# Designed miniproteins, single chains, continued (4): the designs that were tried, part 32

Each design is a single chain, and the fold is of that chain. pLDDT is the mean over its residues in the fold that is shown.

## One batch from the design tools (miniprotein)

Design m13092
Fold by ESMFold2-Fast:
Structure m13092 (fold): chain A 85 residues (1-85)
Amino acid sequence: SPGDNAAIGALARLAGASLFLTGEQVAEAAKGLAKELREKVKELGWTKKAEEAIKFLEELGKIGSKLTGEEASKLAEEKIKELEK
């Protein structure tokens, strides 16, 4: 669905970007992506995958400053794999 595609896209953008970011920058990026995804799914339709992706991004926004960019990238990749099952 378009909502599911938007969710996977947001997580993929975070995974790629995180490799070049500090943990504090990851937290900020994750918050921005969560807000963007919330707006997109209002038009595309709410899905369980979109809800899970938003919650994951919001959580990363809270804890990202404690992570390396590589750790954040790995977590986002793992979340994509989980949602594709």
Scores: mean pLDDT 86

Design m13093
Fold by ESMFold2-Fast:
Structure m13093 (fold): chain A 100 residues (1-100)
Amino acid sequence: SAAEEEEVKKILLEIISKVFPELVEEAEKLIAQGFSPEEVARRVGELAGKRTKSEEELLELISKVRQLAAEAMKKIKDPAVKEKLKEAVELLIKTMAETF
């Protein structure tokens, strides 16, 4: 579980760094404090939603997150890591859309 959670956090941070480079420092801080992938995803989603200026930008950001997550999923061999990453990504997207 701990090793699986660490791998999910690493992949989630890579996705955040490509889509929300301005939120990387906050994501790294939460990871360093021992927050779960779901808690990191929720906080980043909230901050991203607040910063999003238009529905068009929101849909573009969601599409980019989904694309990068799908690419990461193809490289993951562990089903538990895959499931947990999917949950964290969907939570990030949901929180971002609900906060916007």
Scores: mean pLDDT 87

Design m13094
Fold by ESMFold2-Fast:
Structure m13094 (fold): chain A 87 residues (1-87)
Amino acid sequence: KEEELEELRKIGLDVFDSLPKENLKAFADSLIEVLKTSTDPVVQEAAIDVLAELVKRYPELRDYIEEKLKTLPPDLQARFRERLAAA
């Protein structure tokens, strides 16, 4: 099941290049909603990883995503920024 989750993550990232900017923003909104509603550390880490990768591939989304991140607890905001800086 962990292998299936990793495979789905890779498929999701590969699809980014095919999506319009508005669809990418909607996807980012969905990930931020997951971070607001989930208390599972594995799910939170996966959502942060995908958001950081989205910003790295599409820097124009950074301001949009950072504004939405202000609605999250400070610890989740810090984890996102650390993940973005790490690679």
Scores: mean pLDDT 74

Design m13095
Fold by ESMFold2-Fast:
Structure m13095 (fold): chain A 64 residues (1-64)
Amino acid sequence: SAAEARRAALIAQLEALIAQGDPPLSLSQIAARLGVSRATVRRLIQEMIDRGVEELKEAVEKVI
């Protein structure tokens, strides 16, 4: 569906932003760059953690 495609695209963009590293982006900066709300970014992060992306957990916690 269009919603599933959009969610997948946002996750891919979020992964790319996290991979940039320096300086670490805040949750607000990530939301602004993705064009979504902070709540949406937090939801996507939780989805990734729930899927067992354990390696991203610590990196993401630095920007929350």
Scores: mean pLDDT 68

Design m13096
Fold by ESMFold2-Fast:
Structure m13096 (fold): chain A 83 residues (1-83)
Amino acid sequence: MLSPAERLLEEVREALEAGKSLEEIADMLERRMRENPEEAGEVGLVMLSLAKAAETMPPDASVEELMEEVERLYRRYKEVLES
């Protein structure tokens, strides 16, 4: 069974592949936090990772490249917060 974070990362990838904007994805994640307060920390880390990846990646980056950076940042932020 996928963790909540792994499911969220998969949902973000699917949304990006479907051509949804970063604003639409942010709205989706904000709604998830509102509906599932117990997951807010994990959703917040995914949102932060997506925002930072979008800021640092080139505009012509593929969905695969963007998601690799999102997953890398998510792991890094989670490690820092758990230490």
Scores: mean pLDDT 79

Design m13097
Fold by ESMFold2-Fast:
Structure m13097 (fold): chain A 77 residues (1-77)
Amino acid sequence: PMPSAEEVLSTLSPLRRQLFEFLLRHVSLGQAVVLLSMAEEGASAAEIRRALLEHFGLDPATAAALVAAIEAARAAS
């Protein structure tokens, strides 16, 4: 079973919480959780972009914005 958005947000640092809230503007809760897990497991920007385009069906501009946000959060951690 998927956690609620509020449950996920309550477990995250402020930076991770801002990233998760940003992801939720563009993808489903389940997709946002998968993206956070991929980022924490060290998935490359290319792997995350592939998932966004091929599995999530997002447009290239949205995918680029989400990859940039994930990489910025990772670099600041």
Scores: mean pLDDT 77

Design m13098
Fold by ESMFold2-Fast:
Structure m13098 (fold): chain A 87 residues (1-87)
Amino acid sequence: SSVEKELRKLLSELQDAIRKRDYESAVKKAQEIVDLAKKNNLPEEAIKKAEEILKTVEDYKAGKISEGEFLGRFMELVGELQKVLRE
């Protein structure tokens, strides 16, 4: 779907921002993912996963979690979000 394509693009841009240590852009992209999910009335589980991705990025930016914890949680949440959208 067009929503899935836009979501994949935003996730790619989010990962790119993280690689560049551009945490301000990373938070903005994570927020855009949440906004996309809500605007398109995605399942509640998908919206919750998008919100958890945003929280994880914000916690990492704030230094509340390590890079290893961040990457593990981020990858798990992205996988879970993609699974919800395919079911």
Scores: mean pLDDT 82

Design m13099
Fold by ESMFold2-Fast:
Structure m13099 (fold): chain A 87 residues (1-87)
Amino acid sequence: SMEEEKLIREGIEIVKKNPEELARRAVAEGNSYSVEEVEIWLRTEVKILEMKLAGEPEEKRLEVLLETAEELKDEERLKSVRELLEE
């Protein structure tokens, strides 16, 4: 929907404004990842949202999540994303 697209664009701009500060806040609030890992995930989420706005299919967006999980060796996210791709 047009309203969903507007919310996605607003979310992208918020993350792009200061991804490092957002990552530091997430870790301070109990995120188990490092600040660097959270910042990488935030940048990946922006890329996924930009792909969604461009009309890229879910499978292609999940491939980007899988690539980041493999780079970070995030075994739990690797398992979750692979399970979604098998659907």
Scores: mean pLDDT 78

Design m13100
Fold by ESMFold2-Fast:
Structure m13100 (fold): chain A 97 residues (1-97)
Amino acid sequence: SGSYEDFVNHLADRMLEEAISYVTRKMESLGVSDEQKRKVIDQVKDAVEENKKELIAKLKELQDKGASIEDLWKEVVDAGNKLVERIEELLAEVEKE
């Protein structure tokens, strides 16, 4: 059966594409070096992958406990918010030096 893992993997792929686009545009506006751009993009990829794995694990745990659709949706929203905060932190670090 198509698991929540397939859904989260698809969502993470879309989030990664959007995050890379957003971060690249921001770094171009700041005149960031190609070396630093690559480093930041790699950090964004790591952040998305970590967020994805944590969300998959949490959704499986909640599903096993018979959690409501509202509880599952809350975890998806919370994971998305944490990812956005982490990406903004990475961009703030770029702006300091």
Scores: mean pLDDT 81

Design m13101
Fold by ESMFold2-Fast:
Structure m13101 (fold): chain A 89 residues (1-89)
Amino acid sequence: SELEELKKKIEEELKKLSEELTKKLREKEKELDELLKAGKITREEVAKEVAREVGRILREIGDAIEEGLKRLREVEKKLAEEEAKKKLE
């Protein structure tokens, strides 16, 4: 099924995006922790930077989900139109 193949592709794309964004967040947290230990940044600034990065990640994931849903709706519409055409033959 084209719809099932698209679902798998979207799931793989979201998994890869989640892994990449999680890795970037962990690298950012490590960088901020090193700056905190060196006295170059405050705990409040660390919290604000982490919150900002999490907000960015949530927005990127939200955008990817919305794009995936649009792709699924387009395939569902195409399949419904093709099925309707077959019933008229």
Scores: mean pLDDT 83

Design m13102
Fold by ESMFold2-Fast:
Structure m13102 (fold): chain A 77 residues (1-77)
Amino acid sequence: DFLLEMGLASLTVGIKYAKQGDVDRAIRSLQVGRDYGGFIPDVRTSVDNGIRYLRQGDVDSGIRSANTGRTLLEKAL
């Protein structure tokens, strides 16, 4: 599904930026992934938690929560 694939790609890019320490680009990419995949409530919750942790400076928790959302979205493909 095109929308799910776009969501997965955006979450993957966001996680990559977070791992590189580029928090601003990570949050923007995760927000795009949330817009495409966030109609699945568990994906939305996990991605929103990831964004919240990144905004608080907890990069490790942010990556973990965003990756949970990515995994849930990948299973929906």
Scores: mean pLDDT 88

Design m13103
Fold by ESMFold2-Fast:
Structure m13103 (fold): chain A 60 residues (1-60)
Amino acid sequence: GPERRRAALERTLAEVDEQIEEAKKNAKTSPNKQKYNDQIKALEAFKERLRAELEAVRAA
């Protein structure tokens, strides 16, 4: 039901936040900064889509 989907989306958002933080740390210390910056951009875009899905589930 909507509550299970909401809980799943909230968990995925938390996991994405952790991945962004890890990628930011890697970007600072790695010689391949561009790879991690591209990964961060992709994760931020995914996070925006997850937020939109969460709002849609709440509106339904």
Scores: mean pLDDT 83

Design m13104
Fold by ESMFold2-Fast:
Structure m13104 (fold): chain A 77 residues (1-77)
Amino acid sequence: SPLEAMRQAGEATAEALKNKAPVEEVLAKLDELAAAYRDALVARMRAQGASPEQIAAALAGLDAVLAEDKELIKKLL
């Protein structure tokens, strides 16, 4: 399920951070988490009757936040 995929990706990201993994590995795990979250978000929005335009706007917002978070991680590591 999307929720299970998101949980697994979240655990992998947390483990990479805990183990002081290289920044590239942390960013790769964050991308996997973002992909799982995106799938869960789309599934939830479709179940709620959201329009394609509303889903596209939500995904654009998620992509913008992810880009900002990646830049912050690069500066902190």
Scores: mean pLDDT 79

Design m13105
Fold by ESMFold2-Fast:
Structure m13105 (fold): chain A 66 residues (1-66)
Amino acid sequence: SELEELEKELQKKAEQQRADPSSTEEMRAFTIEAQRKAADYLIKYGDEESKADAKAYLAKLDALEK
């Protein structure tokens, strides 16, 4: 599943950050992107409740990036 793949990618990035603390900014950007992709996945393939939650979550992420 795409969500499982995103979790594995986040885990690998977290392990890389532990090895190189200087890449904290890259980890932050990657985490935000992965969260957006997870929300998009729920909007496309989730149930009605998951779609509503994912849309609300994306709106919050967009507000934070302003």
Scores: mean pLDDT 71

Design m13106
Fold by ESMFold2-Fast:
Structure m13106 (fold): chain A 70 residues (1-70)
Amino acid sequence: MKVEKIMELQRKGFEASKAGDDEKAKEYADKIASIITGKKDAKAEDITEEQNKKALEEMEKELSKFAKRE
């Protein structure tokens, strides 16, 4: 999983939603879902709570590797 890419897509999705562009917001949500599930055609609604939780835990683990670099 690419934490940096997920964060970028979340930011873009939030900006699109804030601008009222529901189509773009959904596209970014679907891209995040495809990264989390590993399926290119995955949709946001296809993410189970368990998959979402695992993705968040994996992101936190990756970020924690850099939290104590030095």
Scores: mean pLDDT 71

Design m13107
Fold by ESMFold2-Fast:
Structure m13107 (fold): chain A 112 residues (1-112)
Amino acid sequence: GADEAAALADDLIDFARDAARAMAAGSPKEALELQEQLIDRADRVADRLRTLSPDDIAAARRRVVDALDDIANALYAAGEKNKGAGYLMDQVRGHVRRLFDRAIAAARAAAA
């Protein structure tokens, strides 16, 4: 339901914020590893969301995508050394958008 969708979205956002901080502080290799962990976590969240209503998934999508955009923009604003981390976060945002769009389509098909 809505509470589960919100909890899954908030967990992913919190992980993304922690990952962004670690990406900014770490090596390029560590940043790529954190990007892979973020993508894997997003895939797991999307799989769980597929059993929820399309409206609940759409609400979670808005929250997560907006938060990832804010995180990427904050990394870009922090200066040139963080620009690479910003690009990696933008790639995660694009991947998450596609995952949620597929989850919404699957939930709508299941509801029909």
Scores: mean pLDDT 85

Design m13108
Fold by ESMFold2-Fast:
Structure m13108 (fold): chain A 70 residues (1-70)
Amino acid sequence: AAAQAEADQAVRDAKELLEKAIKEKNPSHRAALTTAAGVLYTQAALLSPDPARREAILKEMREGIKKVEK
Protein backbone atom coordinates (compact mmCIF):
# COMPACT_ATOMS: atom_id res chain seq x y z
CA ALA A 1 0.00 0.00 0.00
CA ALA A 2 1.18 3.52 -0.84
CA ALA A 3 0.50 4.77 2.69
CA GLN A 4 3.01 2.33 4.21
CA ALA A 5 5.69 3.34 1.69
CA GLU A 6 5.01 7.04 2.42
CA ALA A 7 5.20 6.43 6.18
CA ASP A 8 8.50 4.53 5.79
CA GLN A 9 9.94 7.33 3.64
CA ALA A 10 8.84 9.99 6.15
CA VAL A 11 10.58 8.06 8.98
CA ARG A 12 13.77 7.79 6.89
CA ASP A 13 13.68 11.53 6.08
CA ALA A 14 13.01 12.38 9.75
CA LYS A 15 15.99 10.26 10.88
CA GLU A 16 18.22 12.07 8.38
CA LEU A 17 17.07 15.46 9.68
CA LEU A 18 17.74 14.43 13.30
CA GLU A 19 21.22 13.19 12.33
CA LYS A 20 21.89 16.61 10.77
CA ALA A 21 20.50 18.32 13.89
CA ILE A 22 22.92 16.36 16.14
CA LYS A 23 25.88 17.61 14.04
CA GLU A 24 24.55 21.18 13.70
CA LYS A 25 26.47 23.84 15.66
CA ASN A 26 23.95 26.68 15.17
CA PRO A 27 21.14 26.42 17.79
CA SER A 28 18.51 28.02 15.50
CA HIS A 29 19.33 25.66 12.63
CA ARG A 30 19.34 22.69 15.04
CA ALA A 31 15.87 23.70 16.32
CA ALA A 32 14.56 24.05 12.74
CA LEU A 33 15.88 20.59 11.76
CA THR A 34 14.41 19.03 14.92
CA THR A 35 11.02 20.66 14.25
CA ALA A 36 11.03 19.43 10.63
CA ALA A 37 11.86 15.89 11.81
CA GLY A 38 8.98 16.03 14.33
CA VAL A 39 6.55 17.02 11.56
CA LEU A 40 7.70 14.08 9.39
CA TYR A 41 7.40 11.58 12.28
CA THR A 42 3.88 12.87 13.01
CA GLN A 43 2.92 12.46 9.33
CA ALA A 44 4.34 8.91 9.34
CA ALA A 45 2.33 8.04 12.48
CA LEU A 46 -0.88 9.44 10.93
CA LEU A 47 -0.28 7.38 7.76
CA SER A 48 0.08 4.19 9.86
CA PRO A 49 -3.32 2.57 10.59
CA ASP A 50 -1.69 -0.02 12.90
CA PRO A 51 -1.69 1.36 16.50
CA ALA A 52 1.44 -0.65 17.40
CA ARG A 53 3.38 0.79 14.46
CA ARG A 54 2.10 4.30 15.24
CA GLU A 55 3.36 3.97 18.82
CA ALA A 56 6.73 2.66 17.56
CA ILE A 57 7.10 5.70 15.26
CA LEU A 58 6.20 8.12 18.08
CA LYS A 59 8.64 6.36 20.44
CA GLU A 60 11.40 6.70 17.82
CA MET A 61 10.55 10.41 17.51
CA ARG A 62 10.82 10.92 21.31
CA GLU A 63 14.11 8.99 21.51
CA GLY A 64 15.58 10.88 18.55
CA ILE A 65 14.65 14.29 19.96
CA LYS A 66 16.16 13.37 23.35
CA LYS A 67 19.39 12.40 21.57
CA VAL A 68 19.54 15.86 19.90
CA GLU A 69 18.93 17.63 23.26
CA LYS A 70 21.60 15.56 25.05
Scores: mean pLDDT 82

Design m13109
Fold by ESMFold2-Fast:
Structure m13109 (fold): chain A 66 residues (1-66)
Amino acid sequence: DKTAEIFRLAKELIEKYPELSVRTAIAAANVYLNGVPLRTAAKAAGVSKRTISEAVKRLKELLEEK
């Protein structure tokens, strides 16, 4: 289930970076898993493209550790 996987990654990202909003973490997970464009994810989360790009980078680093 894609939705469950998105929420799992969003939870892991927030556990590592509690300063991130739930909305930003979910948007970053959607970019990573489903290739959602940064602009679309940024609009959905109500943040800048840069914020989503940084969150995606942090998510990739977290997953590469495992």
Scores: mean pLDDT 80

Design m13110
Fold by ESMFold2-Fast:
Structure m13110 (fold): chain A 76 residues (1-76)
Amino acid sequence: LEAEYEALVEALRRAALLAAAGDVEGARRALAEARRAFERFLAAARAAGVPEETLELVRESFERHVAAVEEMIAAA
């Protein structure tokens, strides 16, 4: 779970930084990596017994971060 969470956070940070730098293609690739990391994180969290209410809040937070990065990409 920790490894999956760290991978997710790092991928999202990378996507945001690349988007802020105007590297549209790099940001898109990092965002795709973040989406894959998020899927692995959700699977690990469910296996670890994390409540669905918590997982839904995490999903909502993730989608908001993704939308923010996509807005930055669209503005570049």
Scores: mean pLDDT 82

Design m13111
Fold by ESMFold2-Fast:
Structure m13111 (fold): chain A 64 residues (1-64)
Amino acid sequence: MLTKDQIGSSVGAQAFRQALQQGQSEQQALDIGRQAALDAGMSQDDADRLGRVLRNALQERKER
């Protein structure tokens, strides 16, 4: 059984990716992903951790 944090992480990452594909800025996409994770039941602290993970993924893509 998936926890709310696992579901929120998945939903947040998907919303973030969709926002980037729609031409939103990196910051807007991060905010959209974080909000989607919160709406899915993720805690604020865990949503903030997800935001850091997504920012690191963006930085890694710029390095490649």
Scores: mean pLDDT 77

Design m13112
Fold by ESMFold2-Fast:
Structure m13112 (fold): chain A 142 residues (1-142)
Amino acid sequence: MALLERFRERLRAARSILEAMEITVDFLIEELGAEAASVFVVGKDGKLLPYREGYIPMTEEERARFEEMVKKALKEGELEEEVEIDGKRYIAVVFAKKISEEEYLVVVLFYPEGKEISEEEKELARRVAELLAERIREMREA
């Protein structure tokens, strides 16, 4: 099944980093079954930079919790944990990919509480994050 090849083709059609991020959010929701997704560029300190698509924390408390999760993912490369957003519980799967010496791409998938996420589903999401990171690097070199 050519799921990753379809994603790769969509990324090649992207004209900007923000468009590539938006394509990725849509793909994670539509093809990988996430209820919500977030794609961010962060500095080494885990602070959110202006490049972001999908779910964005709206309150200072939600932002602080999200930044803490991002900082953990930067240390581990990958993270799975339970999170609460607007009073709803989710399983968050987080991937952090280095895109420059100063910046990381962070991809988050949100699934309903109680969903068992297979290693195959995690590997697909990991590959999506890797392909997006490669595309961002290509667009910055052009």
Scores: mean pLDDT 80

Design m13113
Fold by ESMFold2-Fast:
Structure m13113 (fold): chain A 91 residues (1-91)
Amino acid sequence: SAEVERLIAEARALPRDDLEGLNELAYRLGRVVGEANPELREEVLALLPEAIAAAKSLPPAERAYAVAAVAGILEGMGLTEEAEAFRAAVA
C-alpha cells in the first residue's frame, strides 16, 4: 500500500541513531500491516527465533537499530509479549 511505502521511506530518511523515531514509525507500520494482513502474525512468530539469532550476530549499534525496528513492528501487530522477548534476547 502507499501508506506502507511512505512509512518505509520515512524510516529510511531518519538519522541512523534516531532509535526512538524508528521505533515509532515501526510501530505504525506494524499496525497498518497487522490490520491488513492478520495471517502474517503466525508467519512472523515462526520466523522470530531466526530473527533473534540474526540480530544477536550484529555489532552493538546495529543490534540497537534491529531492536527499535523489529520490536516496534511486533508491538504494532499486537505481539507485545514477543516484542519484549526480542528486546530481552537481543539486548
Scores: mean pLDDT 83

Design m13114
Fold by ESMFold2-Fast:
Structure m13114 (fold): chain A 72 residues (1-72)
Amino acid sequence: SLEELVEEFLRSLDKDGDGVITLAELREWYESIGVEASDEELEAILALLDLDKDGVVTLEELLAYVERVNAK
């Protein structure tokens, strides 16, 4: 499921744990799961979650987004 892929991505992102997601890392994750997304689409996702306007998203914000998308 998408949540399992998020967990795997977060595990790979474990760079001594400041809990932030960059555009490059989000793109790499999308590529790994075979989802077609342009940089513009990924930037739009980050913009919805971006609290700092520096192009990074916290782990908690990404998990909240995934929970909303995965809710049926």
Scores: mean pLDDT 63

Design m13115
Fold by ESMFold2-Fast:
Formats: structure tokens, C-alpha cells, sequence
Structure m13115 (fold): chain A 88 residues (1-88)
């Protein structure tokens, strides 16, 4: 059904944005500077999905943040594949 496909694509987009958030968080840990507008938007999005994610992310080692980003990218890929199967 079209609605199910749209929901899967929306969830895939959310997962991709969470991966971007963790990538930017790693970048900010390596190069401390003022936040960019793009990073501010990603933080607000991430907080909406999981309250407390900012505190968790700041206290996790860069390696673990990289693993989280990879996991969310894999989730997004799987959700998009499922949406494509339902469109067929």
C-alpha cells in the first residue's frame, strides 16, 4: 500500500539524519568550534526521536559513535529496500 511505502521512506530518512548527527558529533569532538546551523537542526531532530540522545552521544567514545552512525545507515538502507519491494 502507498501509505506503508511512504512511512518506510520517512523512517529511512530519520535513520539517515541520525547517522548524520553522530558523524557531526564526532567532528565536533575532534574540532571544537561554534555549532553550525546544520548541526543545530540535527540536534533538534535527534532529541525529538530520543530524549537524552545528546547527553548519551557526548559521553560515548568516538569509536562507539561511529558504530552507531553505521548502524543507522544500515537501518536506512534496509527500510528503503523494504519500501522498494512493497512498490513492486
Amino acid sequence: RRREVEELRRRAEEAERLAEFFDKLIEMQRNPRDESPEFDELKEFAKEIEPGILEYGRNVKPLSLQELAERFRELARRLREEAERLEA
Scores: mean pLDDT 72

Design m13116
Fold by ESMFold2-Fast:
Structure m13116 (fold): chain A 84 residues (1-84)
Amino acid sequence: HMAEEEEKALKEADKILEEIGDKIREEGVEKLSETEKKIIEKVKEMQKRIQEIFAEQGDTPEAIEKAREIAVEAAKEIIKIAKE
């Protein structure tokens, strides 16, 4: 059941992003490690791609599915970067 694995990946990535967000609030962006900066760059890339899909296709089921695939892929990549 892929949906459960996807939800787990999204939840794990969200937790990683929350920890990075807390560090930014307390110490500022300049205190981020190279690894944490790469994670933030992945989030920006994900957001841009999702925005482009909705701009091209509108709020359609196909666009929503593509956006979800991009979010899941980004989540897996974020987890991989964080573990290294």
Scores: mean pLDDT 80

Design m13117
Fold by ESMFold2-Fast:
Formats: C-alpha cells, structure tokens, sequence
Structure m13117 (fold): chain A 76 residues (1-76)
C-alpha cells in the first residue's frame, strides 16, 4: 500500500515537472502528454487510498513512464 502511494506521489511530481518544462517551451503536445500522466498518477493515488494497491501501483508505474517520455519530448 505505502509503496504504491509513494510511487504515485513520485509520478505526480514527475508529471508536474514535465508540465512546467512544456509550458516554458510552449510545447502543447508535451503539455497534453504530461497532463495525461498527472491525471493517471492522481487516479493511482486515489485507488491506493481506497485499498486497491495492485491497481494503484500499475497506474503509478504507467504514469511515471508517461511523464518521463513527455520530459524527453517523445510524444509531442
């Protein structure tokens, strides 16, 4: 449970960083990708608080990977 929550929080931080970078660069594609990652991470956090630890971990991992791709500009 705690690990899934921690991972989701890390994914949210990574997504926020990606959004900030995309805003500075004016990259709408990267902003949308990072925004999607932030929503996915938030959903993972919500599931963790409801006791769905396995589902929360899976969403958090996907969100973190998506945020990292957005930071690299691969989706934009």
Amino acid sequence: MEEARELAEEAIRAADEAIRKAEEEGDLGAMLSAGGAAVTAAMGLWLATKGYGEEARALAERALEAAERALRGEMG
Scores: mean pLDDT 78

Design m13118
Fold by ESMFold2-Fast:
Structure m13118 (fold): chain A 76 residues (1-76)
Amino acid sequence: KEEYLEKGKKLEEEAEEAEKKGDLFKAAVLYFLSGLYYGKSGDYDKSKKYFQKGLELAKKAGISPEELEKAVLEAL
């Protein structure tokens, strides 16, 4: 429970750093992972928010949903 929330927050912080550095692909993957862990913790509002942000950044980076899914699975 608490471990998933902490993991989600850490991934969110890493995603924000990647976004600030202009690494949109890395940011998209990290936001998606953050959303996954927030979902596992029961924070569905944050889960939805970061899934949507990950998808938008992937779209801006020219990455297909399939490529994003593969990268997220590899990062697990």
Scores: mean pLDDT 83

Design m13119
Fold by ESMFold2-Fast:
Structure m13119 (fold): chain A 87 residues (1-87)
Amino acid sequence: SDALLAGGVAAARAAAERLAALPREEARARIAEWRAELARAVAAGELSPLEEAVARILLEAAERAVETGDAEAAVAAAEAALRELLA
């Protein structure tokens, strides 16, 4: 649980910081591609329910960071969601 939480938070931070550093239009395009890939993987049955939930939390963190310009707030929200999911 602790290792999954730490890994999830690290992944959320990396995604939020990387995408927030891009021009907004480019970041939105990458998020749209990521959302499409997640939808494909879910439809193909490639993800467990837990993997899908984690992937969605990471995607939402990246979206929040891009739209608000606040990567720290996005990561904090992702950590709260991951703690609830992994409890």
Scores: mean pLDDT 87

Design m13120
Fold by ESMFold2-Fast:
Structure m13120 (fold): chain A 65 residues (1-65)
Amino acid sequence: SEALEKLAKEIQEIAKAFGLDIPELKTREDVIEALNLLSEKVFGVSLSDEEREELVERMLRRIEA
């Protein structure tokens, strides 16, 4: 989806800004894994699977609006 592609690009840019090299994000699962990496490496916080899914859904809705 277009919203997922835009979200993937935003997450990739955020990761780069924090000095994290992540692979190209192509799927929703890639985006969820990238958010987990950012949470753990940058913020030192572990998000539950449910919290990660909710965050991705929220971000996708924002892009679609």
Scores: mean pLDDT 76

Design m13121
Fold by ESMFold2-Fast:
Structure m13121 (fold): chain A 94 residues (1-94)
Amino acid sequence: MEKAKEIIKKGEELIKLGEENANIGLILVGKKLIEAGRLLEEAERKKDLELAERAARIGEELIELGRLSRVPWLVELGQEVLEAALEVKREIEE
């Protein structure tokens, strides 16, 4: 899935940016994006609904974190993860 690869790439970019700027929050968010993207790739490959649901939970967690911290781009990233997880779930169930 192209979206899963995009999510992983965004996570890698955030880790690099966080390391360059000593921003632990960016590193942690980047790690969560990589985790979510890998779960989505495995869910699609294995046709495993539980892995897709785990990725969706990461998306929801990032949305909540973004809302609490008032960081709009983090809400957007969480929504991208959640939407990608929903698409993978539909493909597995179809």
Scores: mean pLDDT 85

Design m13122
Fold by ESMFold2-Fast:
Structure m13122 (fold): chain A 68 residues (1-68)
Amino acid sequence: EDPEEHLERGKKLYEQGKYEEAVRHFVEAVLLNPKLKEAYDFLAEILRKLGMEEEAEQVKKIGEKNIK
């Protein structure tokens, strides 16, 4: 299991419009490597698309804290 593999799977699902599945893979990616900025950015974007604005903002804040 590799954080990069989950990041790539999430991106492919995102391109297919499978946002719920993409979220699962991006969550796994950040759990395995909390410094994956790209995964937080995609996760926040998908959460906004699903109408979860507060969760999207929280993910953005967590990413900013963990990346630095």
Scores: mean pLDDT 81

Design m13123
Fold by ESMFold2-Fast:
Structure m13123 (fold): chain A 89 residues (1-89)
Amino acid sequence: MEKEIEELKEKLRKAIEAGDAEAATEAAKKLFELLAKEKGVEKALIEVARFGAELALENPEIAAKESGISVEEVREQAEARLAEVEAAE
């Protein structure tokens, strides 16, 4: 399972970098399903939120284009989500 989780995280990162919203959504769904199975829904939500926020901060222009919001809004939402996840630890 750990290898599959890492492979899905890599697929999600590459899909975001490529601007492939469909591939990104599919990888995110599969990643959440595997994490929920291994760690439970609550921890899966936290880990997916953290990884998603990290990816959005790495590629804010791509995230903005795919979500239909501004780059500034992507940065604000990603930073807020990352802070929220850190507080949940």
Scores: mean pLDDT 75

Design m13124
Fold by ESMFold2-Fast:
Parts: sequence; C-alpha cells; structure tokens
Structure m13124 (fold): chain A 90 residues (1-90)
Amino acid sequence: SLKELLLKRIILAVEQAIIQAKNKDYEGAIMELKVAKSLAEEASKVLPEKDVNKILELLDKGIEAAKNRDAEKAIEYLEKAKALAEELLK
C-alpha cells in the first residue's frame, strides 16, 4: 500500500540520518532528514494529520540539533520519529 511504502521510506531515511549523525556528518544527516520530511508531507494523503504533524515536529527538532552539531539530541529526536513511524506500520 502507499501508506506502507511511504512509512518504510521515512524509516529508512531516518535510519540513514541517525548513521550520519553518529559519524558527525551533520550536513549528510540534514539532507536525509529533508528527504524524510518530503515523504512525511506526502504521507498526509494516507495518515492522520496528528501523526504526520508529530513526525514533522520530531524531524524538525532533529534538523535543529544537527545544525547545532548536537549528535546526542539529534539521535534522540530521530529515534522517536522512527518509533512513531514503526508504530504506524502495525
């Protein structure tokens, strides 16, 4: 389904951003998170607005942490975004 495809792609982009943040590649992490945001916006067609908005808020917090070169905070927010997307796959 479109829902499953978009959620799996969001999870993959967030996982890649977590890897980049762990490697202190903050620019790479931000690029992956912009991809995840575009996918989450597309997912507004198939997911409840509250869930899309929560994912977008967590991704934006991850981007801001990455801009501040705060790997620990970036990973914290991105793990929360990933967990929410995984819950929505059930």
Scores: mean pLDDT 91

Design m13125
Fold by ESMFold2-Fast:
Structure m13125 (fold): chain A 57 residues (1-57)
Amino acid sequence: MKLTITVLVTKGRKAGAIASGSDKASPEKVLEAMKRAAREASKTHKEGRTERVTIEL
C-alpha cells in the first residue's frame, strides 16, 4: 500500500507530518513511517519547506 506523507519543516528542526492513504493501513506502521519522514525532512530540508514523501507499507 502506498502512503503519502506531507512534512512541514519549521525553525529549530521541528517537523510536523500528516499522512493520507488507505484506511486499511496499520496505525503502528503509519506512525513509524511518519516519524521517519519527519526526521529525514528536518535534517535535510530548509525551514518553511513542505515535502511530500510516498512510502510503501
Scores: mean pLDDT 59

Design m13126
Fold by ESMFold2-Fast:
Structure m13126 (fold): chain A 67 residues (1-67)
Amino acid sequence: SMAEEAARLAYEKLKPVVGDEKATKVGTAVALAVQGGMSAERAIEIGEKYGPEAGEAAREALEEAGL
């Protein structure tokens, strides 16, 4: 699904930067935003909690999903 693809994009970019656990949390937030369970802005904010690179990865993944 588009949510799974967006989550994977964020996860793959972030795993080498913030590690598996944090990358998974950001990917999950991105997936929720794509599914309409969260705003794109909130998903980016969750990413930014783990650093500017995580916020940017969330933003890029959401843009790819058309959000």
Scores: mean pLDDT 85

